# Designed miniproteins, single chains: the designs that were tried, part 33

Each design is a single chain, and the fold is of that chain. pLDDT is the mean over its residues in the fold that is shown.

## One batch from the design tools (miniprotein)

Design m1133
Fold by ESMFold2-Fast:
Structure m1133 (fold): chain A 100 residues (1-100)
Amino acid sequence: SFEEEALKKIRELFEKAAKDPSKLQEYYNEILKIMVEAFEKLSPEEAREFLRKVLDIAREILPKDHPLYVFLENLLSLFESMTDEEFEEWVKAMKKIVEA
């Protein structure tokens, strides 16, 4: 499925981020692009479940103090606080940012 492919790519990027912090911004941008592409295809509840799976992978690879891990925890908290409309608006805004 597209979710399995996205999770595989995200795992590879977490492993790269753990090994080479000098490219953290590039890995962050790539992860965000993959996640936004997935979120466009998912309902808000499916997106929360997807993000929980991403966090599970991050928990295996990254220390809890890693910037990517902290970002993902904050993103999940944000998604849990959002209405469906707010979620759709956020995805549209982020798509514009990651495609710029």
Scores: mean pLDDT 84

Design m1134
Fold by ESMFold2-Fast:
Structure m1134 (fold): chain A 80 residues (1-80)
Amino acid sequence: SELEKQIARIKEIIEKEEETIKRLEEEIEELEKKYKETGDIETEIKLLTLKFVLDSTKLLRERLKKKLEELEKKLEELKK
């Protein structure tokens, strides 16, 4: 069904977002260690940028999870 295809597509996007979040968190942790040693403005700007991207990605993931729950509930209702 179209609904099952939409559910599968959103799950795929959520998985990709979760992989991106893990990668960003690891990169941020590594850069925070570097920043403590160097204190350079370039590293600080990169950290601010990555933290912004991380927060935005987390927000998108939460919105997609909410949409997934809505679609899964509709699918359960259709099973009668």
Scores: mean pLDDT 87

Design m1135
Fold by ESMFold2-Fast:
Structure m1135 (fold): chain A 74 residues (1-74)
Amino acid sequence: SEEEEFARMAVRYAILQAKKGDLEKAKAILKAVMENFGLSEEEFRRIVEEVASETGDPELRETLLKIADEVLKE
């Protein structure tokens, strides 16, 4: 629960970078989330999708999910 909340905060920061057009930084932050929180693939995708959906921006959500998929490909 605490680990998930910190992961959600980091994902929110990645979304902020993506909104600024810094997709490389967003990807680096999402990689750090995977590396530091020991999330399963399903947990990581769920958190990214849930947090990105909070923005109300479907295009941004699609972009973040695409970056998340790239991160999950090793």
Scores: mean pLDDT 84

Design m1136
Fold by ESMFold2-Fast:
Order: sequence, then C-alpha cells, then structure tokens
Structure m1136 (fold): chain A 72 residues (1-72)
Amino acid sequence: MTPEQKRQELLKQAEQLEKKAEDVRKQTERDVQQALERGDLESARLIEEGGKKLIEGLNKEKQELLAEAEAI
C-alpha cells in the first residue's frame, strides 16, 4: 500500500470506532432507562459503568489510530 492508502485506511477505522462508541452510548442509555423503570438501581448503575468503560476503550483505540495516521 502507498502511505496515502495506509493513512486513509486508519482514518476509516477510526471513524468506524467513533460510530461504534456512539451506538454503545445510545444502547447504554436505553438499557439504563429500562432498568430504572423497573426500579433496578443496581443493574442501572452497573450498565452505566460498563458502557462508560467500553466507550473509553473505543475512544482510546480511535486516538491511537489517529496518532498512527498523523505519523505517516
């Protein structure tokens, strides 16, 4: 691959991770709301915490891909 092609692939992967993080955020919000509606405060807290950690992991991977693309 040319350096330009490699950079474009990394940028596409970063964009996919951003979309995945957004989907996780929306799903987590819905799941938390459903747990709260059932009065399950413990499940709501665990779901929110789990979702936050997943989003943080995805954002970290995205930043690593963006940094790699910038180094090309």
Scores: mean pLDDT 85

Design m1137
Fold by ESMFold2-Fast:
Structure m1137 (fold): chain A 102 residues (1-102)
Amino acid sequence: MAERTSAAVRVVREAIENGLPKDEIVKRLEELGFPKEIAEHIANAITSKDLEEQVEHLRKAAELARKLGDTAALNVLGVIARHFGLPSELARELLAGGTPFG
């Protein structure tokens, strides 16, 4: 768990800092054992310019991660939510299956 989370967080940081293309982010996350659907939503959240799109992709990834019991994916989504400046309370609600705004 910890090793997968740490490696995925490194990919996310590199993608944000160096502007990795979506396809490369997806490939690297799949190589770490993340399902393609989760990897695609994470890549879309990181590369989106609109906060609504970012939140929607994080929500979809969190729903899939909860359904599959992928704790490493949920931890990575928490890091991404913090990077976008979402308050800890709203990020927690989003990851737990609520909506951050209602």
Scores: mean pLDDT 75

Design m1138
Fold by ESMFold2-Fast:
Structure m1138 (fold): chain A 73 residues (1-73)
Amino acid sequence: SDKIKEVQKQIMLLKLEKIAVETETMLQIKKAEKAGDKEMARRVEEEGKRRLKEIDEQIKQLEEQARQLQQQE
């Protein structure tokens, strides 16, 4: 259905955003470590983990929605 396809596209975009956040977080941690700023590296890691958990939760909710829509058709 068109609605299932729309939800699947949203899931794909969130998965791409997740990769971008993981990559950005890793690069920022390496930058902080090179600067000798262990506190900044820790804060960046914690913020990255928080953002990734939020994205994972959104993906899980959309995957559940897609499953329910598939069963209703």
Scores: mean pLDDT 87

Design m1139
Fold by ESMFold2-Fast:
Structure m1139 (fold): chain A 82 residues (1-82)
Amino acid sequence: MIPPLTPEQDAELLRLVREGAEKAVELAKKGMPRSTVASHLVALRLLVIAAEVQGASPETVAEMRRIVDEAAKEVDEILEKR
């Protein structure tokens, strides 16, 4: 088994997913095509899967999923206004 990630690595994953989520919302607000915004959200979901496989803590994985789900909801709300 791959050893579990350190707290520092978990913190970096949370930072990356937060930055990616903010970018996806920003792209939606800027009028980027739905396909472009969807690609960013897919990349974030792949990052969550990679974190889980690499041994990120269950709390870190859960928080990453929450951040992506919130971003996806905000993106959907922005895209519905178009």
Scores: mean pLDDT 82

Design m1140
Fold by ESMFold2-Fast:
Structure m1140 (fold): chain A 69 residues (1-69)
Amino acid sequence: DLAALAEELLAANREPARAADPAEVAALTREMLKRVILAHPDPEALIAALREGGPALRELAREIEAELA
């Protein structure tokens, strides 16, 4: 649910990043990016582009592929 994700993002953004758990911030950021890509008209094209990127982008592509499976 995009509304629930947006509320979580707003709650996290109310506090400075230094006060937040870095692991939770990273997980929330990755989940937000996955939701944006899955909502795209052609998520496969974005996944293909991510696979050609650096290690972090390749890991994100793998996580999104798992969501689509």
Scores: mean pLDDT 66

Design m1141
Fold by ESMFold2-Fast:
Structure m1141 (fold): chain A 67 residues (1-67)
Amino acid sequence: SDEEALQNGIDAAASSEGRGAATIASTSAHDLGKGGILTPEQAREAIERALAARTGAEAADALKEAY
């Protein structure tokens, strides 16, 4: 489901640290945008926030705020 795909991305980002968490969250946002779960604008904003994240929690929050 759309919610499950989003939650999987959030959980993976939250369980990671540093650049790995930012990469996971930005990749998830891109995939959710391609899948139509996020609008193109929501996906773009989530990617920008994810890449600026310093922690897994911040990266996960980028996905939470997009949806």
Scores: mean pLDDT 81

Design m1142
Fold by ESMFold2-Fast:
Structure m1142 (fold): chain A 62 residues (1-62)
Amino acid sequence: LEAQLQALRAERDRLLAFSSDPAVRARIDALETQIMDLLIQLSTDPEARALMRAVENAVKKA
């Protein structure tokens, strides 16, 4: 799972060089979502899941 997380981060970082393209920006957003979901999965902890979702909700509220 950590290797998978590192691979996703590397792909995101590669695409950041081309972030002026709307299609690339959409792909980066999708990768960020996958990274977040994988982090939640790695914890498998109800408290960690609640924390991650609370952070997302706080960002949306802002």
Scores: mean pLDDT 72

Design m1143
Fold by ESMFold2-Fast:
Structure m1143 (fold): chain A 81 residues (1-81)
Amino acid sequence: SHERLHIRAMAEHMRRELEELIEKYSDNEEIVKELEEVIERIDAFLANLDSLSLAEARARWAEITARVEAVTRKIREYEKS
């Protein structure tokens, strides 16, 4: 479905952005570890995406985006220091 292709594209884009953040914040082991954990979840999501219903895909993608938001908040706090 077109919606499934759109979710896949969003997940692939997010994965690339997180890889760039790992390179940028490579001096902070906690941030790197949390970014790597989110990438692992995105990789698992992408591997299973074609077998998920659209409702399940949306729900799992929402869980992933919530984790990205949590790491982004930590990055903002780190930059304030």
Scores: mean pLDDT 88

Design m1144
Fold by ESMFold2-Fast:
Structure m1144 (fold): chain A 100 residues (1-100)
Amino acid sequence: MESVEKSLEYLEKGDLKEARRWTAVAVSSTSLLAIAGDDEDARRLAEELARVAEEFLKKGDYKTAIDTAKAVRRVARRVGDRELEERADRILKEALEKQK
């Protein structure tokens, strides 16, 4: 999805403001797909958002990593993807520990 691609592009450039903007668009799209019952599309997009959350974590934007990982976890629980939920929980744990 273009919003995920843009999030990752701006993360690589170090433009955290634009990366956050495009991540918010991707989170909204993922939530709408899950609500609409498009479980497979919601799951695939949430997997891409997990990558975005991991990249924010690497860049030191722990708040955005937490917010994005919470969105991924919410979708993973809704679609029943246990591996994706565990991935989101790992990102959340690391980001929360580093935020201290």
Scores: mean pLDDT 84

Design m1145
Fold by ESMFold2-Fast:
Structure m1145 (fold): chain A 99 residues (1-99)
Amino acid sequence: SELDKLLEELEKRISELAAKLSTDLKIEVESTLSLMRMIHTVMDEKEAARAIAKLLGKTIEDLRKRFPYVDKKDQPTVKEIIKLLEEARKRVEELAKKL
């Protein structure tokens, strides 16, 4: 499905970026990806899309609030992750409207 392809690409790209992060940030980001995968596994596609869009929104808010306290070396990577999550959320929300 379109949702499957979107989530696979997002997971791949985010995991690559998360590998550069400090352990704390890496765990937080990987936890979000795990929750996203779990939602997709247990919910039908329309419910999964809505739940994932909401999860992505919360993760973006949390990362933005945490950003000023992030190690300066991690900041460019966290900024890129936020950008990818924002784009993914937009795409998932549009997909949820069509399902």
Scores: mean pLDDT 85

Design m1146
Fold by ESMFold2-Fast:
Structure m1146 (fold): chain A 85 residues (1-85)
Amino acid sequence: SHEDLLNEAMSLVLNMRGLVRQLADDPSVSPADKALARQALDIAKQAYELALTNPNLKREEFEAMVKKVYDIVQQIVDSLRARRA
């Protein structure tokens, strides 16, 4: 439902805001990874605005935006794991 999409989009924004804050507070995290986290938040905010303004937003279209956010998160995770290995 549209309400489910809006709730999922809001949760995505809150999760990405948390990630940005967590990485910003960690001096061992590279400026590049901090920038990637901000990019993920920006895409999450775009998904939320689209869910808020377009009641006909397709699930597939929303999921494509969510995938872009999580692809960036995976890049950050891979980068952080490589530094710990």
Scores: mean pLDDT 87

Design m1147
Fold by ESMFold2-Fast:
Structure m1147 (fold): chain A 79 residues (1-79)
Amino acid sequence: MSKEEIDKEIEKAVEIVETEKDPVVRAVALDELIRLVEERKPEGELKEKLLKVLEEILKTEKDPVTRALAERLLELIKS
């Protein structure tokens, strides 16, 4: 995938994570985000938006699988 295509897919997955209340759907979107970020690390506004969303998940989410995926993704972005 091109850099632009990966960035668009990241943005779409971030929207799913922001809007979905179902922890299973959120976990699937977070797993996809991990794969996308491993291929290409987001920069600028997209990185900031993703960091904000992950911080909110870690503050509000009770599902251990969803939390573990969010923690892994946060670590990957910060590295």
Scores: mean pLDDT 80

Design m1148
Fold by ESMFold2-Fast:
Order: C-alpha cells, then sequence, then structure tokens
Structure m1148 (fold): chain A 91 residues (1-91)
C-alpha cells in the first residue's frame, strides 16, 4: 500500500534528522534522550543493560558525544521496527 512506502520514507528521514540533532544536541536534548533510553530498557529486557548504560551516558556531559552516536544507532533500529509493524498491520 502507498502508506507503507510513505512510512519507509518518513522513517529514513526521521533517522537522518535525529542523527544530525544528536550531533548538535543541547543538555536538555540529551536529558530527553536519556528518558527515551530508560523507556526502551523497560520495553526490551534483553537489551536492558545497554539502554540503562546509554541513559547514564546521556546524563553525563563528559560522555555525551559517544552517547549521541550510540543513540543514533538505536533510533535507526526502532524506526525499522516501526516500519515492519506497519507492514504487518496492513496485511
Amino acid sequence: MEEVEKARKEAEDLVKKFTELAQNATPETMKRFADIAEKLAKENPEKRKAYETLAKMFRDEKQRPGAAAAWAGYVKIQADKKVKELEEKLK
């Protein structure tokens, strides 16, 4: 369906935007990313330790550049998962 094609494009654009925002993120943006990482830790028990560590890194300004790069990777994985979820619902 047309909606699936649009969702894929939106997911790709969203990942690119978040990657760029992460590179130039303010402390407030990093705190928001930490909150999201904590939510992901609750939703994904397998990766709980990774997300908990990432959340701590976002709250520590000294580790923020590395946390931003790692977060961009997680956003990409989540965007891909959302596209697949949409495909399944439209079948």
Scores: mean pLDDT 64

Design m1149
Fold by ESMFold2-Fast:
Order: sequence, then C-alpha cells, then structure tokens
Structure m1149 (fold): chain A 94 residues (1-94)
Amino acid sequence: SALEARKAALRAELLRRQLAALLREAGGLPEAEAEALATRLVELFETDPEAAIAEWTALANELLANGEERFRAAAEAAVAATLPEAERAAEALA
C-alpha cells in the first residue's frame, strides 16, 4: 500500500541520517563520503540485508583496526536505538 511504502521510506531516511552522522562525527569521514556510504548501506539493507551486514562489518573492522574501537560500538548502539524510533515515526504516518 502507499502507507507501507511511506513507512519504509521514512525508516530508511532516519537510518541513513543516523549512519551518516556517526560516520562523519565519530569516524571522521567527510560529510559527502559519509552520506554516500550511509545511503548505499541502507539501500543494500532493503535489497540484500545479509550483504549489507557483511559490508558494514567489513567497514567496522577496518575502522577498528585503525584504532576506532569505540566508533564501532557507538555506531551499532545508535543504529539499534534508531530502529525503534524510525518504526514509531513510520507508524505515525497513519
């Protein structure tokens, strides 16, 4: 339905914004790079969630190897917290 499509779009946009902010602020990535990467990961999550998890895990491991251990933990925690908020916001679009 049109409502289901709008809920999915809102959820994806909220996740993208949170990931982009984390990559920029905690990971030190340039804004454009952080936004492009977040967009790619969110789109991949909708089409192939296993591939998205694998790509995110590879990125997190690379950042961890560069001494960014707390970035990975913070990013995972923020994504987990954002999912319930994004779902509530999507449901409000009744």
Scores: mean pLDDT 71

Design m1150
Fold by ESMFold2-Fast:
Structure m1150 (fold): chain A 55 residues (1-55)
Amino acid sequence: GEHEEKARELANLSPLEAMQAMRDGKYSDEELRLAAELLGQDPETYLAFRDLALN
């Protein structure tokens, strides 16, 4: 679906580009979870990082 395509896009970015895109709020919760899973990371890790960046 649309979230899956965006998640794959995020997963294909460099780590720095991905972090900046997350910080800029360009990705939804579902997209962050899916991208984290594609990268072998815990989904909650990326959600926590985004939450901290937005606060």
Scores: mean pLDDT 75

Design m1151
Fold by ESMFold2-Fast:
Structure m1151 (fold): chain A 80 residues (1-80)
Amino acid sequence: MEELIEELEKLEEELQALAERTKAEIEALLAAGGSLAEAQDLLIEALEEAVELAKKNLPKEVAEEFEKLVKEYIAKSRAA
Protein backbone atom coordinates (compact mmCIF):
# COMPACT_ATOMS: atom_id res chain seq x y z
CA MET A 1 0.00 0.00 0.00
CA GLU A 2 2.66 2.55 1.01
CA GLU A 3 4.86 1.73 -2.03
CA LEU A 4 1.86 2.04 -4.39
CA ILE A 5 0.95 5.46 -2.93
CA GLU A 6 4.57 6.64 -3.34
CA GLU A 7 4.62 5.42 -6.98
CA LEU A 8 1.35 7.25 -7.72
CA GLU A 9 2.64 10.48 -6.12
CA LYS A 10 5.87 10.17 -8.13
CA LEU A 11 3.88 9.60 -11.34
CA GLU A 12 1.71 12.68 -10.63
CA GLU A 13 4.85 14.81 -10.06
CA GLU A 14 6.51 13.46 -13.23
CA LEU A 15 3.37 14.05 -15.34
CA GLN A 16 2.96 17.59 -13.92
CA ALA A 17 6.64 18.36 -14.66
CA LEU A 18 6.29 16.94 -18.19
CA ALA A 19 3.15 19.03 -18.84
CA GLU A 20 4.80 22.25 -17.56
CA ARG A 21 8.02 21.58 -19.53
CA THR A 22 6.08 20.81 -22.75
CA LYS A 23 3.95 23.97 -22.36
CA ALA A 24 7.09 26.09 -21.86
CA GLU A 25 8.80 24.49 -24.90
CA ILE A 26 5.74 25.08 -27.10
CA GLU A 27 5.39 28.71 -25.90
CA ALA A 28 9.11 29.34 -26.51
CA LEU A 29 8.92 27.72 -29.98
CA LEU A 30 5.89 29.80 -31.02
CA ALA A 31 7.44 33.00 -29.59
CA ALA A 32 10.55 32.28 -31.72
CA GLY A 33 8.38 32.02 -34.86
CA GLY A 34 8.08 28.24 -34.94
CA SER A 35 5.23 26.48 -36.75
CA LEU A 36 2.14 24.75 -35.33
CA ALA A 37 3.51 21.52 -36.88
CA GLU A 38 6.70 21.84 -34.78
CA ALA A 39 4.56 22.52 -31.69
CA GLN A 40 2.52 19.39 -32.51
CA ASP A 41 5.73 17.31 -32.73
CA LEU A 42 6.73 18.53 -29.23
CA LEU A 43 3.28 17.56 -27.91
CA ILE A 44 3.52 14.09 -29.53
CA GLU A 45 6.97 13.53 -27.94
CA ALA A 46 5.54 14.54 -24.54
CA LEU A 47 2.57 12.16 -24.96
CA GLU A 48 4.94 9.29 -25.85
CA GLU A 49 7.00 10.07 -22.70
CA ALA A 50 3.77 10.13 -20.64
CA VAL A 51 2.88 6.63 -21.97
CA GLU A 52 6.29 5.31 -20.79
CA LEU A 53 5.73 6.90 -17.34
CA ALA A 54 2.27 5.28 -17.17
CA LYS A 55 3.72 1.85 -18.09
CA LYS A 56 6.22 2.12 -15.19
CA ASN A 57 3.76 3.30 -12.53
CA LEU A 58 0.19 2.20 -13.41
CA PRO A 59 -1.49 -1.24 -13.64
CA LYS A 60 -0.99 -2.85 -17.07
CA GLU A 61 -4.66 -2.49 -18.10
CA VAL A 62 -4.73 1.25 -17.27
CA ALA A 63 -1.39 1.86 -19.01
CA GLU A 64 -2.57 -0.03 -22.13
CA GLU A 65 -5.79 2.06 -22.34
CA PHE A 66 -3.77 5.29 -22.00
CA GLU A 67 -1.32 4.10 -24.70
CA LYS A 68 -4.29 3.31 -26.98
CA LEU A 69 -5.75 6.82 -26.52
CA VAL A 70 -2.35 8.43 -27.21
CA LYS A 71 -1.85 6.30 -30.37
CA GLU A 72 -5.34 7.27 -31.61
CA TYR A 73 -4.57 10.97 -31.02
CA ILE A 74 -1.20 10.70 -32.83
CA ALA A 75 -2.82 8.85 -35.77
CA LYS A 76 -5.51 11.55 -36.13
CA SER A 77 -2.89 14.33 -35.84
CA ARG A 78 -0.68 12.71 -38.52
CA ALA A 79 -3.70 12.23 -40.84
CA ALA A 80 -4.62 15.93 -40.64
Scores: mean pLDDT 76

Design m1152
Fold by ESMFold2-Fast:
Structure m1152 (fold): chain A 96 residues (1-96)
Amino acid sequence: AADTVRASLRFAAEQADKEYIRKVVETAREAGLSDEEIRVAVRMAIEKGPSVPLDPEEIKRLAQLELERREENKARNPAMYDAWDAVADEVLKELE
């Protein structure tokens, strides 16, 4: 399951608009988001693309909401969240 999840997320990342992911990451960094919140912003950009607004306050709000839900959801699906973190870190390195 974990390997399949990671492969699916990597495929989604490869299909995603890397320029838009870069804009979301830049906006998140300018807003002073933590590394954890930036990983969430990358996942949102991969999954939702341009529907993620390029607004620092809104990106922070959305990332914080996802992190609040993450503790509950990770307990149910730890492999999914570990795979998301790994893919987000890989994409962040690719953007450098």
Scores: mean pLDDT 78

Design m1153
Fold by ESMFold2-Fast:
Structure m1153 (fold): chain A 63 residues (1-63)
Amino acid sequence: SDRVEQALTEGQQRARDHILQGDVDSAVQIARDTALQQGLSQQQVDQVVQQVRDSADRIQQAM
């Protein structure tokens, strides 16, 4: 299974309320912690973090 996709989905779900509140830093930290807990490499953690940042920016612009 794709560990990056799984970590991204879980990170986005956990971070959703923070993203909606405009707290992108907390959302990114939750995503990073989730990816690290799942044993992802630094490269994979960076990918998850970037995707969460991109998702947060899109959600904020849509509000």
Scores: mean pLDDT 75

Design m1154
Fold by ESMFold2-Fast:
Structure m1154 (fold): chain A 77 residues (1-77)
Amino acid sequence: SVRDAVFQQQKDMLAKLLGLSENEIKAMEEIVKKLDKNPVLSDAEIKAIAKKYGLSVSTVRRIVDGRQKALKIFEKA
């Protein structure tokens, strides 16, 4: 689907630009799925994702912010 193609392209670009680990990429996939259903993630959901993938809360928040910004760009493009 178009959404799946956009997600894969975005994931690949962010991995290359930010030097993301496999765990960060998996966390980004879960974040994308959650943000596609709900526009905002709670602090509890961010902490749960961080714990699940062995990432810092700050790293997860940066991924969430990046995805939200990218969605706004793609919505306007």
Scores: mean pLDDT 71

Design m1155
Fold by ESMFold2-Fast:
Structure m1155 (fold): chain A 66 residues (1-66)
Amino acid sequence: VIKGVSKEEAPNLIKALESVPEDATLSQIVGVLRTAKPGASDEDLRAALESFNYDLEKLIEALKKM
């Protein structure tokens, strides 16, 4: 799903994404994800979001299925 994210890290990322306001900018979403996974690069996080067409619901669903 997101490069370098393990199954053990998925619950923290799911909580972070679920806390994102519906009107959040891409930069705000990336910031929230970096808080959940500090080792991830901005580029890797943006690429992951782009691969899901910026659909946070689909990204959360994919993380839950890890």
Scores: mean pLDDT 74

Design m1156
Fold by ESMFold2-Fast:
Structure m1156 (fold): chain A 100 residues (1-100)
Amino acid sequence: SPVVDLARQVVDITFSHPPSDGLRRSSQLIRQAVVQYNIPDDVGGLMVSFAGVMSDSQNQSQDQAVQNVNDFSNQMKQDNPDLSDVFNQMRDIAVQQINQ
């Protein structure tokens, strides 16, 4: 899935850079991917929000970061049930990185 592959890149970029720089770079990547893979703007907006959660996680305890990722995933699944498998995979990728 292009969205899941994008989530992996967002996690990698965010944790490879200082929080503000990581968010800026991830946001640029998301905008490029939206055009390249014809991702709906609403989904692109959700990916930018995900990048924000990843950026915030760098200044949080592991437990708080995991909880916030789970809360984000649950909210996204509630609002977009057809994408539940995608949001579950994004959550798993994020939680794995936070727990490293």
Scores: mean pLDDT 84

Design m1157
Fold by ESMFold2-Fast:
Structure m1157 (fold): chain A 82 residues (1-82)
Amino acid sequence: MDILEHMTPEQKEEAQKLIDLGMKYSKQGDKADKEGDLKTALEYYQKAYEYFTKAADLGDPMAEIAAGVVKVVIKKIEEKLS
């Protein structure tokens, strides 16, 4: 079932751009986390979360899932910093 069939091509394009930015920042966060820079990792994951939530607000359910995953990662890093 095509769950995106009601989105316009312009809305789908905008959501994809936001997802691409979220993925970019998520990868930067992964790199910083592996290097032990938890504060920088948190910053990048927060940016990724912002972009994924914006795409989810446009109606993209994959972006909603991605935002949920990044939110869990953010909480784990915050626990390490507490």
Scores: mean pLDDT 83

Design m1158
Fold by ESMFold2-Fast:
Structure m1158 (fold): chain A 88 residues (1-88)
Amino acid sequence: SVSTSPSQSAVDLVTTLANTLSSSGLMSPQQGQSWQDQFINQSPNATQNHIGIASSQVANTDLSVQQQLQQIFQITTQLSQQNSIPSG
């Protein structure tokens, strides 16, 4: 029996955001796949924390929902790159 209980919720969040942005024409499917691949290699807590920080930063703006999602993608990507530890 294969009991798969890895952090699927974090991957689902990233997938949902990538698909929403792609469906809205704000990113390509290739960009979404690259973003998902990046976050699969991060800890789920780090990924959720980065999305939370990005959402909090964007919540204080007067941007549209679509622009807010695009900013969340950008900020989350930057935070993951800045806080990524090489060789792990």
Scores: mean pLDDT 65

Design m1159
Fold by ESMFold2-Fast:
Structure m1159 (fold): chain A 73 residues (1-73)
Amino acid sequence: MPDLDKEALAALAKAHPNAQSYSDLDAEGRALLAEVARKITEAQVAKARAAGDEEAAAFFEEKGAALVAEALA
């Protein structure tokens, strides 16, 4: 659910309160953001598949991969 994605990202921001953008994160912060993005993607894909929504599952896999790539730059 998008709300869980925002909550997980908010938790990351709370752990790195000095970062205002991805460019402000060091290599450790970017790696942590990528891991959070992977976990969120896996949870959303599993939830979509449990509901029988293969289209939503594919969408979350694609979007999650893009988010991880963006975080790692």
Scores: mean pLDDT 66

Design m1160
Fold by ESMFold2-Fast:
Structure m1160 (fold): chain A 85 residues (1-85)
Amino acid sequence: SDSDIQRAIQYLQQALQLLQQGDVDTAIRYIQQAIDYLTTAYQQSGDPNVRQALSQARVALQQLQQGDVDRAIQSIQRAIDYLNR
């Protein structure tokens, strides 16, 4: 639903702020919450933009596990960009 997409955007935006503050652990939790909302939205709509946002959010988690904060920020921004289409 549109409300699930808006909540996912909110969590991803908050994750970006947390990463800028150096709070990687909290940012990971917020990205996981965004993935849960996006998964629900994708199951309801089949929207390819939601699918691309899910892919980018999952890539961001992998990048954070590897210590690549700058690439994770880029992947989160791409996820948000897909959701605003």
Scores: mean pLDDT 91

Design m1161
Fold by ESMFold2-Fast:
Structure m1161 (fold): chain A 66 residues (1-66)
Amino acid sequence: GLVEKPPEELVRRALEGARTLAAEGALTLAIGLLQKERDYLLSRGADVSALEAEIARLEEELAAQR
């Protein structure tokens, strides 16, 4: 499917919200929010590459907190 303004805006807002949560140390919540948005957008046939990249980055940060 084609990515439209609404999916791209949802991606942007999810990334910004997740980054805010990560900055506060809530990495598990940030990852969960991105995964939920990814799954929703995948069910809509949208491109989720940006969400997958940010999930991977946050998982690295979560690993670094152990």
Scores: mean pLDDT 78

Design m1162
Fold by ESMFold2-Fast:
Structure m1162 (fold): chain A 71 residues (1-71)
Amino acid sequence: DVEKEIEELLDEYREALENESPEAIRKKLNELTPRMDEIRKKVNDVELARKIGERLRRIHDERVERALRER
């Protein structure tokens, strides 16, 4: 189930950004990026692909906001 895989990937991405050191985050993101690309290539539903992109962007924005606030 592609949708379930996507949710799992997004959860891993969020957890990596929240709980890892900067170097570990970088390594994890490099690992997750090709997996995300493979999923995106298999998705023939434009709405699902857009929804994934929006959720991924939101997670990224939340991390950036947190980093800026911690400075």
Scores: mean pLDDT 68

Design m1163
Fold by ESMFold2-Fast:
Structure m1163 (fold): chain A 88 residues (1-88)
Amino acid sequence: SVARIREIEERYREEAERLERELSSEPDAEEAELRLARAIAEDPRMAELRELILEELRKALLSDNPEARARARRLLEAMGLTEEEVLA
C-alpha cells in the first residue's frame, strides 16, 4: 500500500532528523550521542537510519573542525564501525 510505504519513509526521515537535532542541540550531549549511536547500531529496524547517520559522520570526518572529527570517530566506535567503512 502506498500509504504504508510513505509512512515508513517519513518515519525513517523523521527519526534521522530527531537524532541529528539531539546530537547538535545540546553542547554537553556526548553520553546521549553514544547511547543513540549504540541503539541505532543494535536495532535492525534502524538499518536505514544507520545509512543516514553514516552520511553525516562522513561529512564530519572530512571537516576542518577537529572537534567534529573527534565526535564522529567516537560515534563510529560506539556503532562498532571503522573510519574506512564510512569513507569507502
Scores: mean pLDDT 68

Design m1164
Fold by ESMFold2-Fast:
Structure m1164 (fold): chain A 66 residues (1-66)
Amino acid sequence: AVPSIFSSSAEQLELIRRMIRHLEQVDPALAAQMREQVAKFEATGVMTGEEARQFHELWEQGLALL
């Protein structure tokens, strides 16, 4: 499923950024990948199905580490 968090309010984006900040302490490579996906979406306002799938995988990995 495509993560609805990117159809998101500022509140949801802040939650994602907080998660990334915590992940930087545990897995900086995963945090960097998530930051890159968020920055791409913020710059374009568009997320492809493949990009959404990749972000979903990163999100699930991040949650498992927190």
Scores: mean pLDDT 72

Design m1165
Fold by ESMFold2-Fast:
Structure m1165 (fold): chain A 99 residues (1-99)
Amino acid sequence: MTDEEKLELAREFAERGLSAEEIREEGERRGLSTLTTSEIALAAELLQRYPEITDEELLELIEALRNRDVERVRELMLRLARRAGDEEMVAELERTAAE
């Protein structure tokens, strides 16, 4: 599955208002791996939380997740949270970076 196909599924699931658990069940029904389903679930959660997120930002996130680049994932999420004024998410991300 391509990163673009993962983004398309993330948009579909976000539009349907699916929870992470429901996305996991749907992924299993479609024969997707647990890792692929987790990447789609996070992208869908960010689409629901930050409606102004761009396709380019989501593709960067999916690529970072696929490469297990934890630091890049954190940097991208922090950028999104700061832009949205999501002080709770900013505090959580900065707290975990300090540990």
Scores: mean pLDDT 80

Design m1166
Fold by ESMFold2-Fast:
Structure m1166 (fold): chain A 59 residues (1-59)
Amino acid sequence: MAEKVYEDLKERLLSLPELTPENIARAAKEVYDRHKDEVSVEDFAKAALKAINEAIKEK
């Protein structure tokens, strides 16, 4: 479950032209809305933080 959030958000973030706080927040909200019924807020936050940190390193 958390792994799907990580993969989805990382792919979405890497597709963005620039990783601004606004773009990151929008992407995270879109991914949260897709997975909110399957993942807890805590597990989502952990997966999202990992995805954001890795996307920033790759971009």
Scores: mean pLDDT 80

Design m1167
Fold by ESMFold2-Fast:
Structure m1167 (fold): chain A 100 residues (1-100)
Amino acid sequence: MEKEELARELAELLRKAEEKFGNQVFGLAADEIEIGIKNKDVDAGLREAIEILESALRERELSEEVRELTELVIEAAKALLNDDLEKAREYLEKLRKLLE
């Protein structure tokens, strides 16, 4: 339950990032997490979101702010996959501060 709640929060922050930066990659990553939650396979959604975001880091020239945000999202998703809920909360707090 708590892992799903944090994954849902990560998806909401990704939606906020899409709105703030206009980058569709964040919306696509949020979609995959939300699909994973709906299908009761949060880990599959998190893995797909990580792949989308890591591909964006490799293939796109991103601003430093967008790159930093993307790297923090990947770290939050990886912490959730590892059931490290304390680390996930730390990264989610950093993401909230960047999106304010």
Scores: mean pLDDT 86

